# Designs tried in a protein design run: designed miniproteins, single chains. Part 53

Each design is a single chain, and the fold is of that chain. pLDDT is the mean over its residues in the fold that is shown.

## One batch from the design tools (miniprotein)

Design m1837
Fold by ESMFold2-Fast:
Structure m1837 (fold): chain A 83 residues (1-83)
Amino acid sequence: AMEEKTFYAVKIENLPPADLPQLLRELKEKGINVLGVKLEKSPDGKGYVAYLYFSTEEDAKKAVEFLREKGYKAEFLGPVPLF
């Protein structure tokens, strides 16, 4: 059983699912550890929304900056109790 831990979430809109493995590898290469990923279909059915979860706020903010540099619509959502 895991005790309730605070995680930090980053949202990526209109992410092609095929891009995700490369982005996760590049984040790891930069020393940014992604703890979990959630993929949801966009409400319009035209793509996916990805949520990335991090153990630290610093890693989440670095991930947002990296993703924006790659041209993705990335947003820091703040602390979340579960993912």
Scores: mean pLDDT 78

Design m1838
Fold by ESMFold2-Fast:
Structure m1838 (fold): chain A 55 residues (1-55)
Amino acid sequence: MAEELRAETERRKEEIRREAEEKIAVAPESKRPSIEVGEELEIIGLEIDLELALK
């Protein structure tokens, strides 16, 4: 169970990073910092969720 949760979390983090890279590639320069911050916040949220799920 814990291994499955960790694997799923890592997969979702990879998806978030990929989506952020795609958004940065096509977004105006003014939007880039907000996309980077959004990426970090989503990854932190997944890490917190994983910690809570593991106890």
Scores: mean pLDDT 79

Design m1839
Fold by ESMFold2-Fast:
Structure m1839 (fold): chain A 105 residues (1-105)
Amino acid sequence: EPSEIERIEQALKILQEAVKELVRLLRERGEEKSAQNVEKSFKETVKRVKELVKQGDLKKARLELLSMIGVLHIHIAVYKRLHPETREELDEIMKKLVEAEKIAE
């Protein structure tokens, strides 16, 4: 069975892939400020999660990760409604967020 730490690390890896694809899409659409905000928030979340894991506070590490996933899910859902042409690409990103959430639980 994977350890709780291994699950957090795997969920972070999948979340990083989702963030990378989202940032690429936002930049291709000329939304540089939104892309920078997503990158900054993700970088801060990764730092906080890693520090909590080092402290042995795996419950808080998991909650920080799940909080970031939830915020991204809401932002993507809103963006898809405003820009229906992005739906296919954003649905693929959302699948990765759902996968990361299931692993982090």
Scores: mean pLDDT 88

Design m1840
Fold by ESMFold2-Fast:
Structure m1840 (fold): chain A 93 residues (1-93)
Amino acid sequence: SAMEQRLRDLIAQAREALKKGDVEKAIELLGEALRLLGELIREGADPETVREFAQEIRKLGMEALKVAPKSLISRVIGLILDAIGLLIEVELK
């Protein structure tokens, strides 16, 4: 779907931002990816697909946490917790 392609593109862009050390851009891109993933869940997307995207966002959030300046740590933790929340939600369905 177009939304799944947009999710893949956002995750790829976030990975590249982290590779360049641009943690703030990575947070913005991963936040948009989480928003779109929430829309996919509301539209009844396949749980396996949701798990794959949420796991990748969580993984990138954990990588961002390792290099985040102190001013961004709380934002990165919030993003990781949001991704974990989506993983828990799909496991309970």
Scores: mean pLDDT 86

Design m1841
Fold by ESMFold2-Fast:
Structure m1841 (fold): chain A 72 residues (1-72)
Amino acid sequence: SEEEKRLRALKGTVFEKALRLLGTGFTRPLDETADLSKASEEELKEAKEVARKFLLALGFPEEDVERALAEV
């Protein structure tokens, strides 16, 4: 659905921005991107929670992950 596509793009965009803030040098464009300014606070919070879990699973320190997500 269009909503599922939008939420996937939102989660991907949050994850990419966090990766850049963590200094990974990520330069490859995403297939889909979202304008974070158009997302609700609740949608951003959920996207950040998903990104946090993924980044922690990838082995990034919790302190760095929380700092990066606060800047997104």
Scores: mean pLDDT 75

Design m1842
Fold by ESMFold2-Fast:
Structure m1842 (fold): chain A 59 residues (1-59)
Amino acid sequence: KMLQLMQDVSDLGTQLGQQTQQQSDQVRQTKGDDESLQVSQKGGQQSVEAMQQKLQQGQ
């Protein structure tokens, strides 16, 4: 019975892991740690940097 209980606990651990992942995603959006926002911000930074390099070439 103990060995069967251990297997059941392992299965529950897998289900809890999936549920925790969903909760983590919701918290990330609330805290502003959004992957979509991060990617968008990085794209904007690269665009500004490219413009600055072009301006420096004209010196």
Scores: mean pLDDT 63

Design m1843
Fold by ESMFold2-Fast:
Structure m1843 (fold): chain A 60 residues (1-60)
Amino acid sequence: SLEEVDKMVLFAMEDKELYELANEVMNEAEAAGLSGEEAAKKAIEAVKEEAEKRGIKLEL
C-alpha cells in the first residue's frame, strides 16, 4: 500500500495530467467523507487506469 503510494506519487510527478487527476480524485473522495488513506487508494486506481489508457502499464 505505502509502496504503491510512493510509486504513484513518483509517476504522477513526472506527468502533470496524472498529478492533477490524482489530486482531484483525492480531494473529491475526502469531500465525500473518506479517510486520507482511502482517498489515496482511489487516486492510485484512477492514475493506474488513466496510465493504462495511455499505453503505460503499472503492474499491480
Scores: mean pLDDT 71

Design m1844
Fold by ESMFold2-Fast:
Structure m1844 (fold): chain A 80 residues (1-80)
Amino acid sequence: LTPEQEAEARIALYEIQLAIFKTHLPNLSKEELKEALKQLDKIIDELRALAGEVTGPLRQDVERLIAEAEKLKKEIEKKL
């Protein structure tokens, strides 16, 4: 895979991971919500690192995912 194709694949995996969090969010216990926060913090850090490696449309996709992950984090914090 080219570096661009690898970045696209990573972005797609993060999209899937965030979609899974959104789907399960209403059914999570407080303990599961705390674990989800830790996982989202890690995802946000990884996405911020990836943002430094990509440009143009891929950069926009990564920034959108960061905003989405941060929104999910706020929703979880509101439930705790």
Scores: mean pLDDT 86

Design m1845
Fold by ESMFold2-Fast:
Structure m1845 (fold): chain A 66 residues (1-66)
Amino acid sequence: DPKAEALRRLATMDKERLLALAERLRELFSDTPDVSGLSEEEMKKALAHFILSLDDARARVVLELL
Protein backbone atom coordinates (compact mmCIF):
# COMPACT_ATOMS: atom_id res chain seq x y z
CA ASP A 1 0.00 0.00 0.00
CA PRO A 2 1.86 3.15 -1.22
CA LYS A 3 -0.16 5.47 1.07
CA ALA A 4 0.58 3.39 4.19
CA GLU A 5 4.33 3.32 3.37
CA ALA A 6 4.38 7.08 2.63
CA LEU A 7 2.63 7.79 5.96
CA ARG A 8 5.15 5.59 7.85
CA ARG A 9 8.08 7.53 6.32
CA LEU A 10 6.37 10.91 6.87
CA ALA A 11 5.99 10.14 10.61
CA THR A 12 9.81 9.87 11.02
CA MET A 13 10.64 13.19 9.28
CA ASP A 14 11.82 16.33 11.08
CA LYS A 15 10.61 19.88 10.30
CA GLU A 16 13.41 20.63 7.78
CA ARG A 17 12.63 17.45 5.78
CA LEU A 18 8.87 18.19 5.96
CA LEU A 19 9.42 21.72 4.57
CA ALA A 20 11.62 20.36 1.74
CA LEU A 21 9.01 17.68 0.96
CA ALA A 22 6.18 20.26 0.90
CA GLU A 23 8.19 22.47 -1.51
CA ARG A 24 8.83 19.51 -3.88
CA LEU A 25 5.17 18.39 -3.66
CA ARG A 26 4.02 21.94 -4.54
CA GLU A 27 6.14 21.76 -7.74
CA LEU A 28 4.40 18.49 -8.76
CA PHE A 29 0.86 18.96 -7.36
CA SER A 30 -0.96 22.32 -7.46
CA ASP A 31 -3.34 21.11 -4.69
CA THR A 32 -0.49 20.67 -2.14
CA PRO A 33 -1.37 22.37 1.20
CA ASP A 34 0.57 25.43 2.36
CA VAL A 35 2.49 24.30 5.46
CA SER A 36 4.45 27.54 6.00
CA GLY A 37 4.24 28.72 9.61
CA LEU A 38 2.98 25.35 10.91
CA SER A 39 4.59 23.30 13.70
CA GLU A 40 6.21 19.93 12.87
CA GLU A 41 3.13 18.03 14.12
CA GLU A 42 0.74 20.31 12.16
CA MET A 43 2.87 19.80 9.01
CA LYS A 44 2.74 16.02 9.47
CA LYS A 45 -1.05 16.15 9.90
CA ALA A 46 -1.58 18.40 6.83
CA LEU A 47 0.72 16.31 4.60
CA ALA A 48 -0.80 13.03 5.87
CA HIS A 49 -4.31 14.27 4.97
CA PHE A 50 -2.98 15.32 1.54
CA ILE A 51 -1.38 11.88 0.92
CA LEU A 52 -4.60 10.10 1.97
CA SER A 53 -6.55 12.22 -0.57
CA LEU A 54 -4.35 11.02 -3.49
CA ASP A 55 -4.92 8.06 -5.82
CA ASP A 56 -2.38 5.20 -5.71
CA ALA A 57 -0.41 6.48 -8.74
CA ARG A 58 0.10 9.94 -7.19
CA ALA A 59 0.85 8.35 -3.79
CA ARG A 60 3.67 6.31 -5.43
CA VAL A 61 5.19 9.58 -6.74
CA VAL A 62 5.11 11.02 -3.18
CA LEU A 63 6.71 7.81 -1.82
CA GLU A 64 9.65 8.28 -4.27
CA LEU A 65 10.27 11.72 -2.68
CA LEU A 66 10.40 10.32 0.89
Scores: mean pLDDT 83

Design m1846
Fold by ESMFold2-Fast:
Structure m1846 (fold): chain A 79 residues (1-79)
Amino acid sequence: ASSELWDVYEKKTQDERLALLQEAGKEAGLALDNANLVKIAHFIEKVRKNEPIASFKEDVGLTPETFAPVLKALGEKLA
């Protein structure tokens, strides 16, 4: 997603971010529980703040390939 879409995301409350991630996951065919949603939101915040990260798989427990359709759906919802 472009930096402008992430700026829209960052202005939302945590509850709104989690709801968007859950709907994006549902549209991508991925059932995300609340623990996964919180980990994904925290990972995005770390990346956006240029904080140290181990890896997406280690921090979230999902592969980049599994999550790519969720990012696409999220970008479409923020546009």
Scores: mean pLDDT 72

Design m1847
Fold by ESMFold2-Fast:
Structure m1847 (fold): chain A 74 residues (1-74)
Amino acid sequence: KKELIKKLIEAAEKGAPVSILQALRDELRQVLTPEEIAAVDFVIDAVRMGVSRETIARALEEMGLPEIAEAVKE
């Protein structure tokens, strides 16, 4: 769900412990495809590297994942 993706991104930006990130990711596994989960993992890594949300969202749109891109922009 979009809200869970937003929570995971926000937690990663705040430097939350891996245990918290893993718990949120496990909840997302129940509602997202494996391809979408891989995209979420990409977003978390990019956020931790300091890449802007706008740049990440554009990359996701180019990958054919507009719903994930929309969650990142919020």
Scores: mean pLDDT 77

Design m1848
Fold by ESMFold2-Fast:
Structure m1848 (fold): chain A 92 residues (1-92)
Amino acid sequence: MTYLTEEEKKKLKEKLLEEVRKGMEKYGLSEENIKKALEAVKKGASLEELKKYVTPELAVGAYAALALLEGDEENYEPILEEQRRLQAEAEA
């Protein structure tokens, strides 16, 4: 029953991108690669494009959360499936 305004949605996306940036820094990625990855996500780059700059887990997680905020179920399900696959692989 809670609707996000366009402004709140934008603010949440910015916070999400900031969390992804912090995660990439913690993982030991270079500042240049972090900047490129964030620019790609903001411009609507594909998951495959983002994988060039970050680990698959970070890329899939970021896209899944962004797709959830956009309410785009068509893009959300393939991203979640890839996330499940990577999580299963990491646990194996």
Scores: mean pLDDT 61

Design m1849
Fold by ESMFold2-Fast:
Structure m1849 (fold): chain A 73 residues (1-73)
Amino acid sequence: SALAAALRAAAEEARRLGAEELADAFDKTSQALEAGNSKEALAHAIEAGRLLAALSPEDRAAVRAAFRKAYEA
């Protein structure tokens, strides 16, 4: 899905920035969504949101830009 692909792009950017826990949370959210496991996807998405909020404004903008670019493709 476009959402799963966008989450994977966000994970890749997070990994590039050294935010490994955030990258893992995005990957797990994407995997749970593709598996149809909405409860697991929500749990990972909440953790991803918490980790994203802890990044610098610049790093948050970079992760969001990667997500948006992939989602709009």
Scores: mean pLDDT 88

Design m1850
Fold by ESMFold2-Fast:
Structure m1850 (fold): chain A 102 residues (1-102)
Amino acid sequence: SATRERLVAGVRALTDHLVTLAREAGAPESVIAEIRALGEETIAALRAARTAAELRAVLDAMTARYRALAETLPPEAREEALAALDRFRGEALALLDAAEAA
């Protein structure tokens, strides 16, 4: 699915951005590893999803986990990480809505 591959690309971009923010803010390597692991876990779950409803469920569940992880970041990185997550979620939901309308 073109929609699924765009969501996967979005998760990779978000994960890389969060890793950069965490690293620049001096977050522990364990936190950076957790961000990377969550990104790969999310990609695997998106690839296993068969319906738009399953894709939405994956995004909702992983958004909650990404938010909890972002809240453990140093204050400077935390605000930008949460903003990046909210932008990604909005774009992902718009992409799914457009795919269902097509």
Scores: mean pLDDT 86

Design m1851
Fold by ESMFold2-Fast:
Structure m1851 (fold): chain A 71 residues (1-71)
Amino acid sequence: AKERAIAALDRLAEEARKRLEEAAKESGLSVEEVEKLLDEHVAALKEKIRGLSDAEAEAIAARLEELLAEA
């Protein structure tokens, strides 16, 4: 259950990373700095998910998978 939520979060993070890298290059921002901020937020969310019940983790996995389908 938790593994599915974390896997969906990792996939969303990869999509976000790709888009942020492109936006950073267009804007002259540091790609490394933007990626670091994304990684920090993803790590915090993963830790939060690991603290949840299996039922809560399944609900989050379903929501994250829904966001992936729309992205």
Scores: mean pLDDT 78

Design m1852
Fold by ESMFold2-Fast:
Structure m1852 (fold): chain A 65 residues (1-65)
Amino acid sequence: DELEEEILEVIRELGEATAGEIWAALRARGINVSISEVEETLRELEKRGLVRRRKVGGLVYYSLA
């Protein structure tokens, strides 16, 4: 899945990132995707054990598992 690969690459580069930060990075790369599509893909990646979540001060950060 192309979007999954792009999201994993962004997380790898940033170390950890919010869904909003991932979305902004994808848009900066010229990828036209909605924030909801990013959030759906992150949930799928977490379910598959490829990313993990961390809650900090009301924000949710994603990192590689």
Scores: mean pLDDT 86

Design m1853
Fold by ESMFold2-Fast:
Structure m1853 (fold): chain A 66 residues (1-66)
Amino acid sequence: SEVDRNAEINRAAIEAARELGLDPAAAAIAVHQVLVNGVPIREAARRAGLSVGAASRAVRRVRERL
């Protein structure tokens, strides 16, 4: 279900944040914006308060786990 998929993405984002040394809440926001809402990485990074590089690394790490 959509809810289960979103929960899986959120868990993967928190784990990626721990591995990358990022704030888990910020990483979860950026990853959710890109993978669930289809927002471009630059805009997702801005909304999450992350650099484009940090948001890109978080999204890539999560995609590798899905």
Scores: mean pLDDT 85

Design m1854
Fold by ESMFold2-Fast:
Structure m1854 (fold): chain A 72 residues (1-72)
Amino acid sequence: MRIRATALAPTAEVRHAGDTTTLVGRQDPETGVVSLPEIADESAPTVAAQAASLELREAEDGTLEVTITFTA
């Protein structure tokens, strides 16, 4: 699997280490919306179907953090 990810909002991060890609999205405190980075996968219509793990946690300021990890 090959994944290319780009952060679309200041509250979104992409981390890449070897064959593992980690996407981190945080809730915007003004809108309440959780933003995730854009994922480009030429072989799949949705990357969610290929996710290896999904983690949800509450940050210290009460906003939601979503972490999605993929391994190639």
Scores: mean pLDDT 56

Design m1855
Fold by ESMFold2-Fast:
Structure m1855 (fold): chain A 73 residues (1-73)
Amino acid sequence: SKALEEQKKRADQSSIDFAVEEVRELLEQGKIEEAKKFAELMAELFLQNGKPDLAEQIRKEAEKLLKEYKEKK
């Protein structure tokens, strides 16, 4: 049903938002390698759950955050 589709979209968006925020927090703590590993772990979990689009989104967002952090040093 459409309601289940919308609930799934909200859950998926919340999962991405959570993962992105966690990567950002790790980077703010200077834990670059942990941030990279966390992003890869989340991407793998999304792939295992048949959500390759979410895996791509978290990898893309993590790459942007990592690049921004390295430029600020």
Scores: mean pLDDT 79

Design m1856
Fold by ESMFold2-Fast:
Structure m1856 (fold): chain A 91 residues (1-91)
Amino acid sequence: KLSPEVRAQVNAAAQGQLASPEDQEALDREIYELKKRIKELASQTSDPEMRDKLMNAETLLERAWLSGSRDAGEILIKEAERIMQEVEEKI
């Protein structure tokens, strides 16, 4: 679940600037590494709450990839990383 504040920031960013091919390639690489990290964290925990948070982070990464905007994608990636860090601290 994305907070209303973060969603508003994503919507505003998405309206301004389309990602260049270089920006999209960078986002694709960053998203790939983060998805790999989510799988690693999921293997380390059986806590349903932590698993739900990781599922939310994965959804945010999917939205980042679909955003077509460098700034919107970056905001979504940072939110996903924040969730992943919270899970890592509790594992």
Scores: mean pLDDT 78

Design m1857
Fold by ESMFold2-Fast:
Structure m1857 (fold): chain A 100 residues (1-100)
Amino acid sequence: SELEKILNEFLKIVKEIEQVIQDTYENPELSKEEAEKKIAELLEKLKKLAEQFPPELKSLALEVIKLIEETDPLDPKNMLETRDKILELIDKIQEKVREL
């Protein structure tokens, strides 16, 4: 379905953000400021994709975006806890997409 295509694109961008955070953490030579700019650009893409979701799914997608925005890329404990919450929200989104 069209909704599943949008969801798959959303998930790909979330994974790209996680990779940017991980790369920045593992390579201290990378600028944290440059990583933050890249994450901000990817978050803008996520927000545009979220606008294409039905209202119920849009609310969950925006909650995922908020959790990513609140993640400190240099704090592995916060990253792990945030990741678990993101996965929980993604599961809820996928369940609702299957019901539609």
Scores: mean pLDDT 78

Design m1858
Fold by ESMFold2-Fast:
Structure m1858 (fold): chain A 81 residues (1-81)
Amino acid sequence: KEEEKIKEEAEKLAKKILEEYKKVGVPLIKSGELSEEEFLKNLQQQIEAAKKQLEYAKKNGDTEKAKEAEIYLLALEKVLK
């Protein structure tokens, strides 16, 4: 099912983002080079950008880019939780 594949791809991407956060983001926050608030603000900005990309892809009829943007958006929302 298409919805199940999209969710599965979003889960994989979210896991990769969380692993990068653990390897890079957490040490940077602990060292004071990056605040947790700044990290959350950056993540929120990426979510807004992904929403905008999804809307543009849908308006242009680009189904491939729309699916990619949807997967990315779902992954970012999972990381934010």
Scores: mean pLDDT 73

Design m1859
Fold by ESMFold2-Fast:
Structure m1859 (fold): chain A 80 residues (1-80)
Amino acid sequence: SLEEAIRELIEAVKAGDFDTARQKLVEALKLADKELPKEYLPQAIGLIIGMVGALYSKDYDAAIREAEAFLELVRKAKEE
């Protein structure tokens, strides 16, 4: 699921496993298109771009914050 992919992304970043983090980011992007209502996609894409930038700049705290924001967006989309 999208929530599992985001959670595994966060754990991979915390573990310093950036290859797994990149794989989970790609999986989350694909799952976002399938699982999220279309109105949430622009926000999800913005958060994914933020995570890519943070990982590239080695700002792992920012990458985790963006991923946690993405997880909250997914929860909100399921409740609405």
Scores: mean pLDDT 81

Design m1860
Fold by ESMFold2-Fast:
Parts: sequence; C-alpha cells; structure tokens
Structure m1860 (fold): chain A 93 residues (1-93)
Amino acid sequence: SALEELERRRRELGRELVYELYVGMVEASLDELDPEERERFARLKELAEQGNEDARRAIGYLASALILAHLGAEAGAARDRALADEYYERALA
C-alpha cells in the first residue's frame, strides 16, 4: 500500500540521514585524526557508499569517539575507537 511504501522510504531516509550526519561529524574533525585514521576513514567511506554495513558501523563509532573525546570522556572515546577499528577489519573481510 501507499502507506507501507511511505513508511519504508521514511526508515531508509532516516538511516541515510544518520550516516550523512556521522560522515559530516568526522569530516568536521579530520584534524583530530592521525594520518592512519584519516586513511582508514577514506577507505570506510568508499566501502559504506558501496553498501557495506560494517563500514557504516565503523564510521558511526568513529564519530561517537570524536564527540566523546571533545566532551572529555576519554575511556568512552577509547572504547568507541577500538570498536571502529574492529568494524573496519570486518568491513575488509
């Protein structure tokens, strides 16, 4: 039905918007990343744009880590950076 199609599109747009927000957050904070992290982010972005869900997850954790670091939550930032690295390795498999 038209209502079911609208709800499906709404959920898809919500996922894409969240992904775009996370990408924007990382791009706004590229100076907070070392050269290896910037290179991994570039690879993750390519994989995510090809539909790789692990790459999208890694970008989300990287964005979260940058926010937590900015807020002084060092333990949480380190945890989310480790999760970003884990999902990066999964995205390459």
Scores: mean pLDDT 82

Design m1861
Fold by ESMFold2-Fast:
Structure m1861 (fold): chain A 98 residues (1-98)
Amino acid sequence: DRTRLFLAALNRVLGGSQETVDRILNATSQEELAEILSEEFGFSLELALKIVREVERLLATHSPYEAARLFLTKYFPHLSDELRDQIAAQIAAAVESQ
C-alpha cells in the first residue's frame, strides 16, 4: 500500500494522468507496478522493477519523507534541494494519509 501511494504521488507530481494514478493504486503486485512504470515512462521492465523494489526498501527502513528525499536525490539530482523537499513532502503526505 505505501509503495503504491508513493508511486502514485510521484506520477502525479511528474504530470501523469489520473488514469495512470488509478492503475498504480489498483496494482496487486510489484511486477504489475513495474509494467505500468515501464509502459508510461519508457523504462525497461528490469529498471522499473528495481525502482519499485527500491521504493519498498526505502519505505521499510526510513520515514516516508526521508524515503522520498533519498529517492529524489538519486533519481532527480538536477532538481534544487528546495524543490526536492517540496516534492518529498507531497509524497510523504500521500503515504501518511492512509
Scores: mean pLDDT 82

Design m1862
Fold by ESMFold2-Fast:
Structure m1862 (fold): chain A 64 residues (1-64)
Amino acid sequence: PSIEVRIAARELKISEADLRALLDRYLAGEISAKELAKRLEELSGIPVTEKQAKDAADAYARSR
């Protein structure tokens, strides 16, 4: 179940804990998909689209 988060964290070059925390905040409705994408880009230094952020959150939710 955590393999999708591990793959995403490796691709974005950020910690699994940081990625999980941001995905949890998005799924709880605390941040928007745009804010999620921006935060992932800030942590990784790699451009992240809203679609990529949503797809990652959906994969993470299914793996819970």
Scores: mean pLDDT 75

Design m1863
Fold by ESMFold2-Fast:
Structure m1863 (fold): chain A 63 residues (1-63)
Amino acid sequence: MSAAQREELVRGINKLRDEYLAGKLSVEEFEQKVRELAEQHGLSPGQIEELVTGLREDLEREK
């Protein structure tokens, strides 16, 4: 992907993460919104699952 697309994706993920940590999103809603955002940015199904898995591990480690 382009640098601009990557920056938009990262910004979107960070916003979703903040909403999840604020209790505005469930873990399932967070994962679903991340998948939708990644699809909009042209990630393959494999790349989306890798991204979601990594984010899930990071969130579990923070608790």
Scores: mean pLDDT 78

Design m1864
Fold by ESMFold2-Fast:
Structure m1864 (fold): chain A 81 residues (1-81)
Amino acid sequence: MKVTVSLLLVAADGSIYATAPFEVELGVAKPVTFTNLDTGETVQGSVLVTEDKVIVTLPASVNPVTGKAFVNGEEIPVEFR
């Protein structure tokens, strides 16, 4: 089944990264572009949505520390890998 996801992440340096809303199949990792809201720079990451959490994989250079995920409008916990 497909779900609509949007993500907002805070990096250790205080930078905020966001995604445009996108669709993903539950249990299937999807490549996703994250945009730094301060600089406009983009980075490629991977997003995997499970029934209880959203798993985000980003380059180590981003160093995400916290985030919010909205899956079909519901806030779901974020885990970084």
Scores: mean pLDDT 83

Design m1865
Fold by ESMFold2-Fast:
Structure m1865 (fold): chain A 80 residues (1-80)
Amino acid sequence: MEERQKLIEEVRKLVDEITKKLDPEDAAKFRENVDKLLAEATPEQLREIVENLKLILKAMEGKATPEEVAKAARFLKSLL
């Protein structure tokens, strides 16, 4: 349904913003690994992916707490 498509669009938007801040090799790996997650993800899992991607972006912008930075770094490493 429409909700799944909207969540996928939000993920793509967040991936675009994050990859602008990564080197080209890491950006390519990140996009490929996120696409693999999206192919099999339920709407619930898509919501979790959106939350984690927002956290990565927040950490990259220097707006995250130390705990949020640690969580974001762990998720980012899983996609590289």
Scores: mean pLDDT 81

Design m1866
Fold by ESMFold2-Fast:
Structure m1866 (fold): chain A 72 residues (1-72)
Amino acid sequence: AAAAEELAKLQAEYKELAKEINEKRGEELIKMEDEGKSYEEILEYLREKDPEIAEKLEKIKEMIERAREAAA
């Protein structure tokens, strides 16, 4: 029960962060992915150009890893 509630909170927070990233930088990120850039390259670019969005992207990755670990 507790793990499911924690996962639901993480999913809600993840969705909100993903929406903010997508609305501000979504088109640029899609272009970079289409060009074959790695997560690390995209993150380095964002840290230089938009550190706030870079921080949110890192938080999303951490949340996904935590959710995956909790599900395993």
Scores: mean pLDDT 77

Design m1867
Fold by ESMFold2-Fast:
Formats: C-alpha cells, structure tokens, sequence
Structure m1867 (fold): chain A 81 residues (1-81)
C-alpha cells in the first residue's frame, strides 16, 4: 500500500539522519537492510529483496558511512518509482 511504502521511506530517511548524527553504526544499517530484504521477500517483492541484500553485503564489506548512505538512498529511489 502507498501508506506502507511511505512508512518504509520515512524509516530509511531516519536511518540516514541517525547514521550522520553518529546515533547508529554502519553495522546497524546492515542489520536493518537484511530485515527489510526478508520482509520484501515475504511479500513477493523479489527484485527489492535482492537489491536490499546486495546493498547490505556492500555496506558490510566497506565499513564506510558514505557507502551506507548511498545504498539507503538507492532503495528510497526504487520505492518511489
């Protein structure tokens, strides 16, 4: 539903803000993206699930805040499509 997509987008935007503020670690973002991928898969949104898993893997390897922010923005863009 549109309301649920809006909620997910707001959550991802909040993660970016908290990451920039030092309130969340890059590792916390990886955890959230893996949970989100599992939820997308349960809903039959396989392309979004694969994207979230791929980006979580990229973030986990880099330990780079800018990589995490870019990944979160990519998911937000796909959800707004």
Amino acid sequence: SSAELERIIATLEELIEKLKAGELSVEDVVTVLRILAQEFRKRGLEELAELAERLADEIARSNDEEVAIRALKEIIERLRK
Scores: mean pLDDT 83

Design m1868
Fold by ESMFold2-Fast:
Structure m1868 (fold): chain A 71 residues (1-71)
Amino acid sequence: PVVRSSFTPAQQSQLNALGGRLADALARGAPLSELARLIAEVGRVSQAAADALLRHIAAVLGVSPEEVRRG
């Protein structure tokens, strides 16, 4: 109950677009540098969302969160 989205329509649209780009990048095996860049862009909208995505992507790729963040 603590993480109810209070994003503006503009922020929600931005997060949806970035989420789609991240999903595409993961599916095609994009380099960690591209994934790190997209996560940084998510962080400009929501740091909590960026942190959650960083952990999720690291788990999916079998690498450390620090490795993803470095690119």
Scores: mean pLDDT 76

Design m1869
Fold by ESMFold2-Fast:
Structure m1869 (fold): chain A 80 residues (1-80)
Amino acid sequence: MENKKKAEKHKKLMDEHLEKARRAIEAGDVESAQRHLKLALEHGFEAVRELKTVDKEEAEKLKEELSERLNALGEGIEAA
């Protein structure tokens, strides 16, 4: 149960930094976008790691979501 709470906390931080990265891309702030993507990746991996201890299927779904969202934002940085 505690690992699930840790995963939820890290997923919240991942979502927050992904959203900040998206806004930075829209503003043309590539440096800020890259910093937030790095933080989102770090928190995303921690969320996946913690979630694997309680629900491997949900962990794999989160890993896939993280990969897709990071790729989309990376393309946005190239376009900015």
Scores: mean pLDDT 80

Design m1870
Fold by ESMFold2-Fast:
Structure m1870 (fold): chain A 70 residues (1-70)
Amino acid sequence: MELSEEQREKIVEKALELLKDVSAEELGKPGGIQLVIDAVREAAKELGIELSDEELFELAGEVAKRHAPE
């Protein structure tokens, strides 16, 4: 991975802000993971950071874990 720790944290924090009005129940519905992926993609776009598909999925997992840790 070529992303710095600071870049990863900025994307995760921005994605969490984009998802703040989305409940854990909505994320548990069919397609909920797509909402997380879309939030990470939008956060990276706003920050001017280009993500590979691998980095996108890794960051989506981190965002989902922080939004609903259990």
Scores: mean pLDDT 76

Design m1871
Fold by ESMFold2-Fast:
Structure m1871 (fold): chain A 67 residues (1-67)
Amino acid sequence: LLEKLLKGAEAMLKGQEAGHELLKEGPLESASTQHLEGGVIVTTLTVNGKTYTITLDLATGEVKVEE
């Protein structure tokens, strides 16, 4: 239980850091967030004409950023 909560918190913090870095590239044009089954959160951001996908896995604490 505790380990799962800590991994979720770690994923959220890493996702926030990734989002802040992308927002430094230019104005945010669009954003959408989807909550998927199994504790996966997918956020799609369009910044300076480029679309980035940030995937947070709350169960593993893993964060992926894709263009």
Scores: mean pLDDT 75

Design m1872
Fold by ESMFold2-Fast:
Structure m1872 (fold): chain A 100 residues (1-100)
Amino acid sequence: SEISELREKIEEILKELKEKEKLSDEEVGKIGRYALLKALLENIDKNPEAFTDEGIEKLKKEKEELEKWIEENLSEEQKKLLEELIELMTKYFDKGIELQ
């Protein structure tokens, strides 16, 4: 399915961050969480009734803290992989919502 293909591509980027870029599991986890939050918040802006205002603000604060960590810790090459990951996760959420 298209959802399975998107999941496989997401997993491949996360694997590249760990194996090619030599990032730790914790660092890859932070990158993945940031990409997830960016994709989710973009989707929430398109369908705000899916979440509470309090929930949205909590997610925004988490995103801002992770964004600061990314700016302080990631190389330009790692940031490019993150951009690709965000695009894939955004597509994943868009397709997930269509199937609900």
Scores: mean pLDDT 81

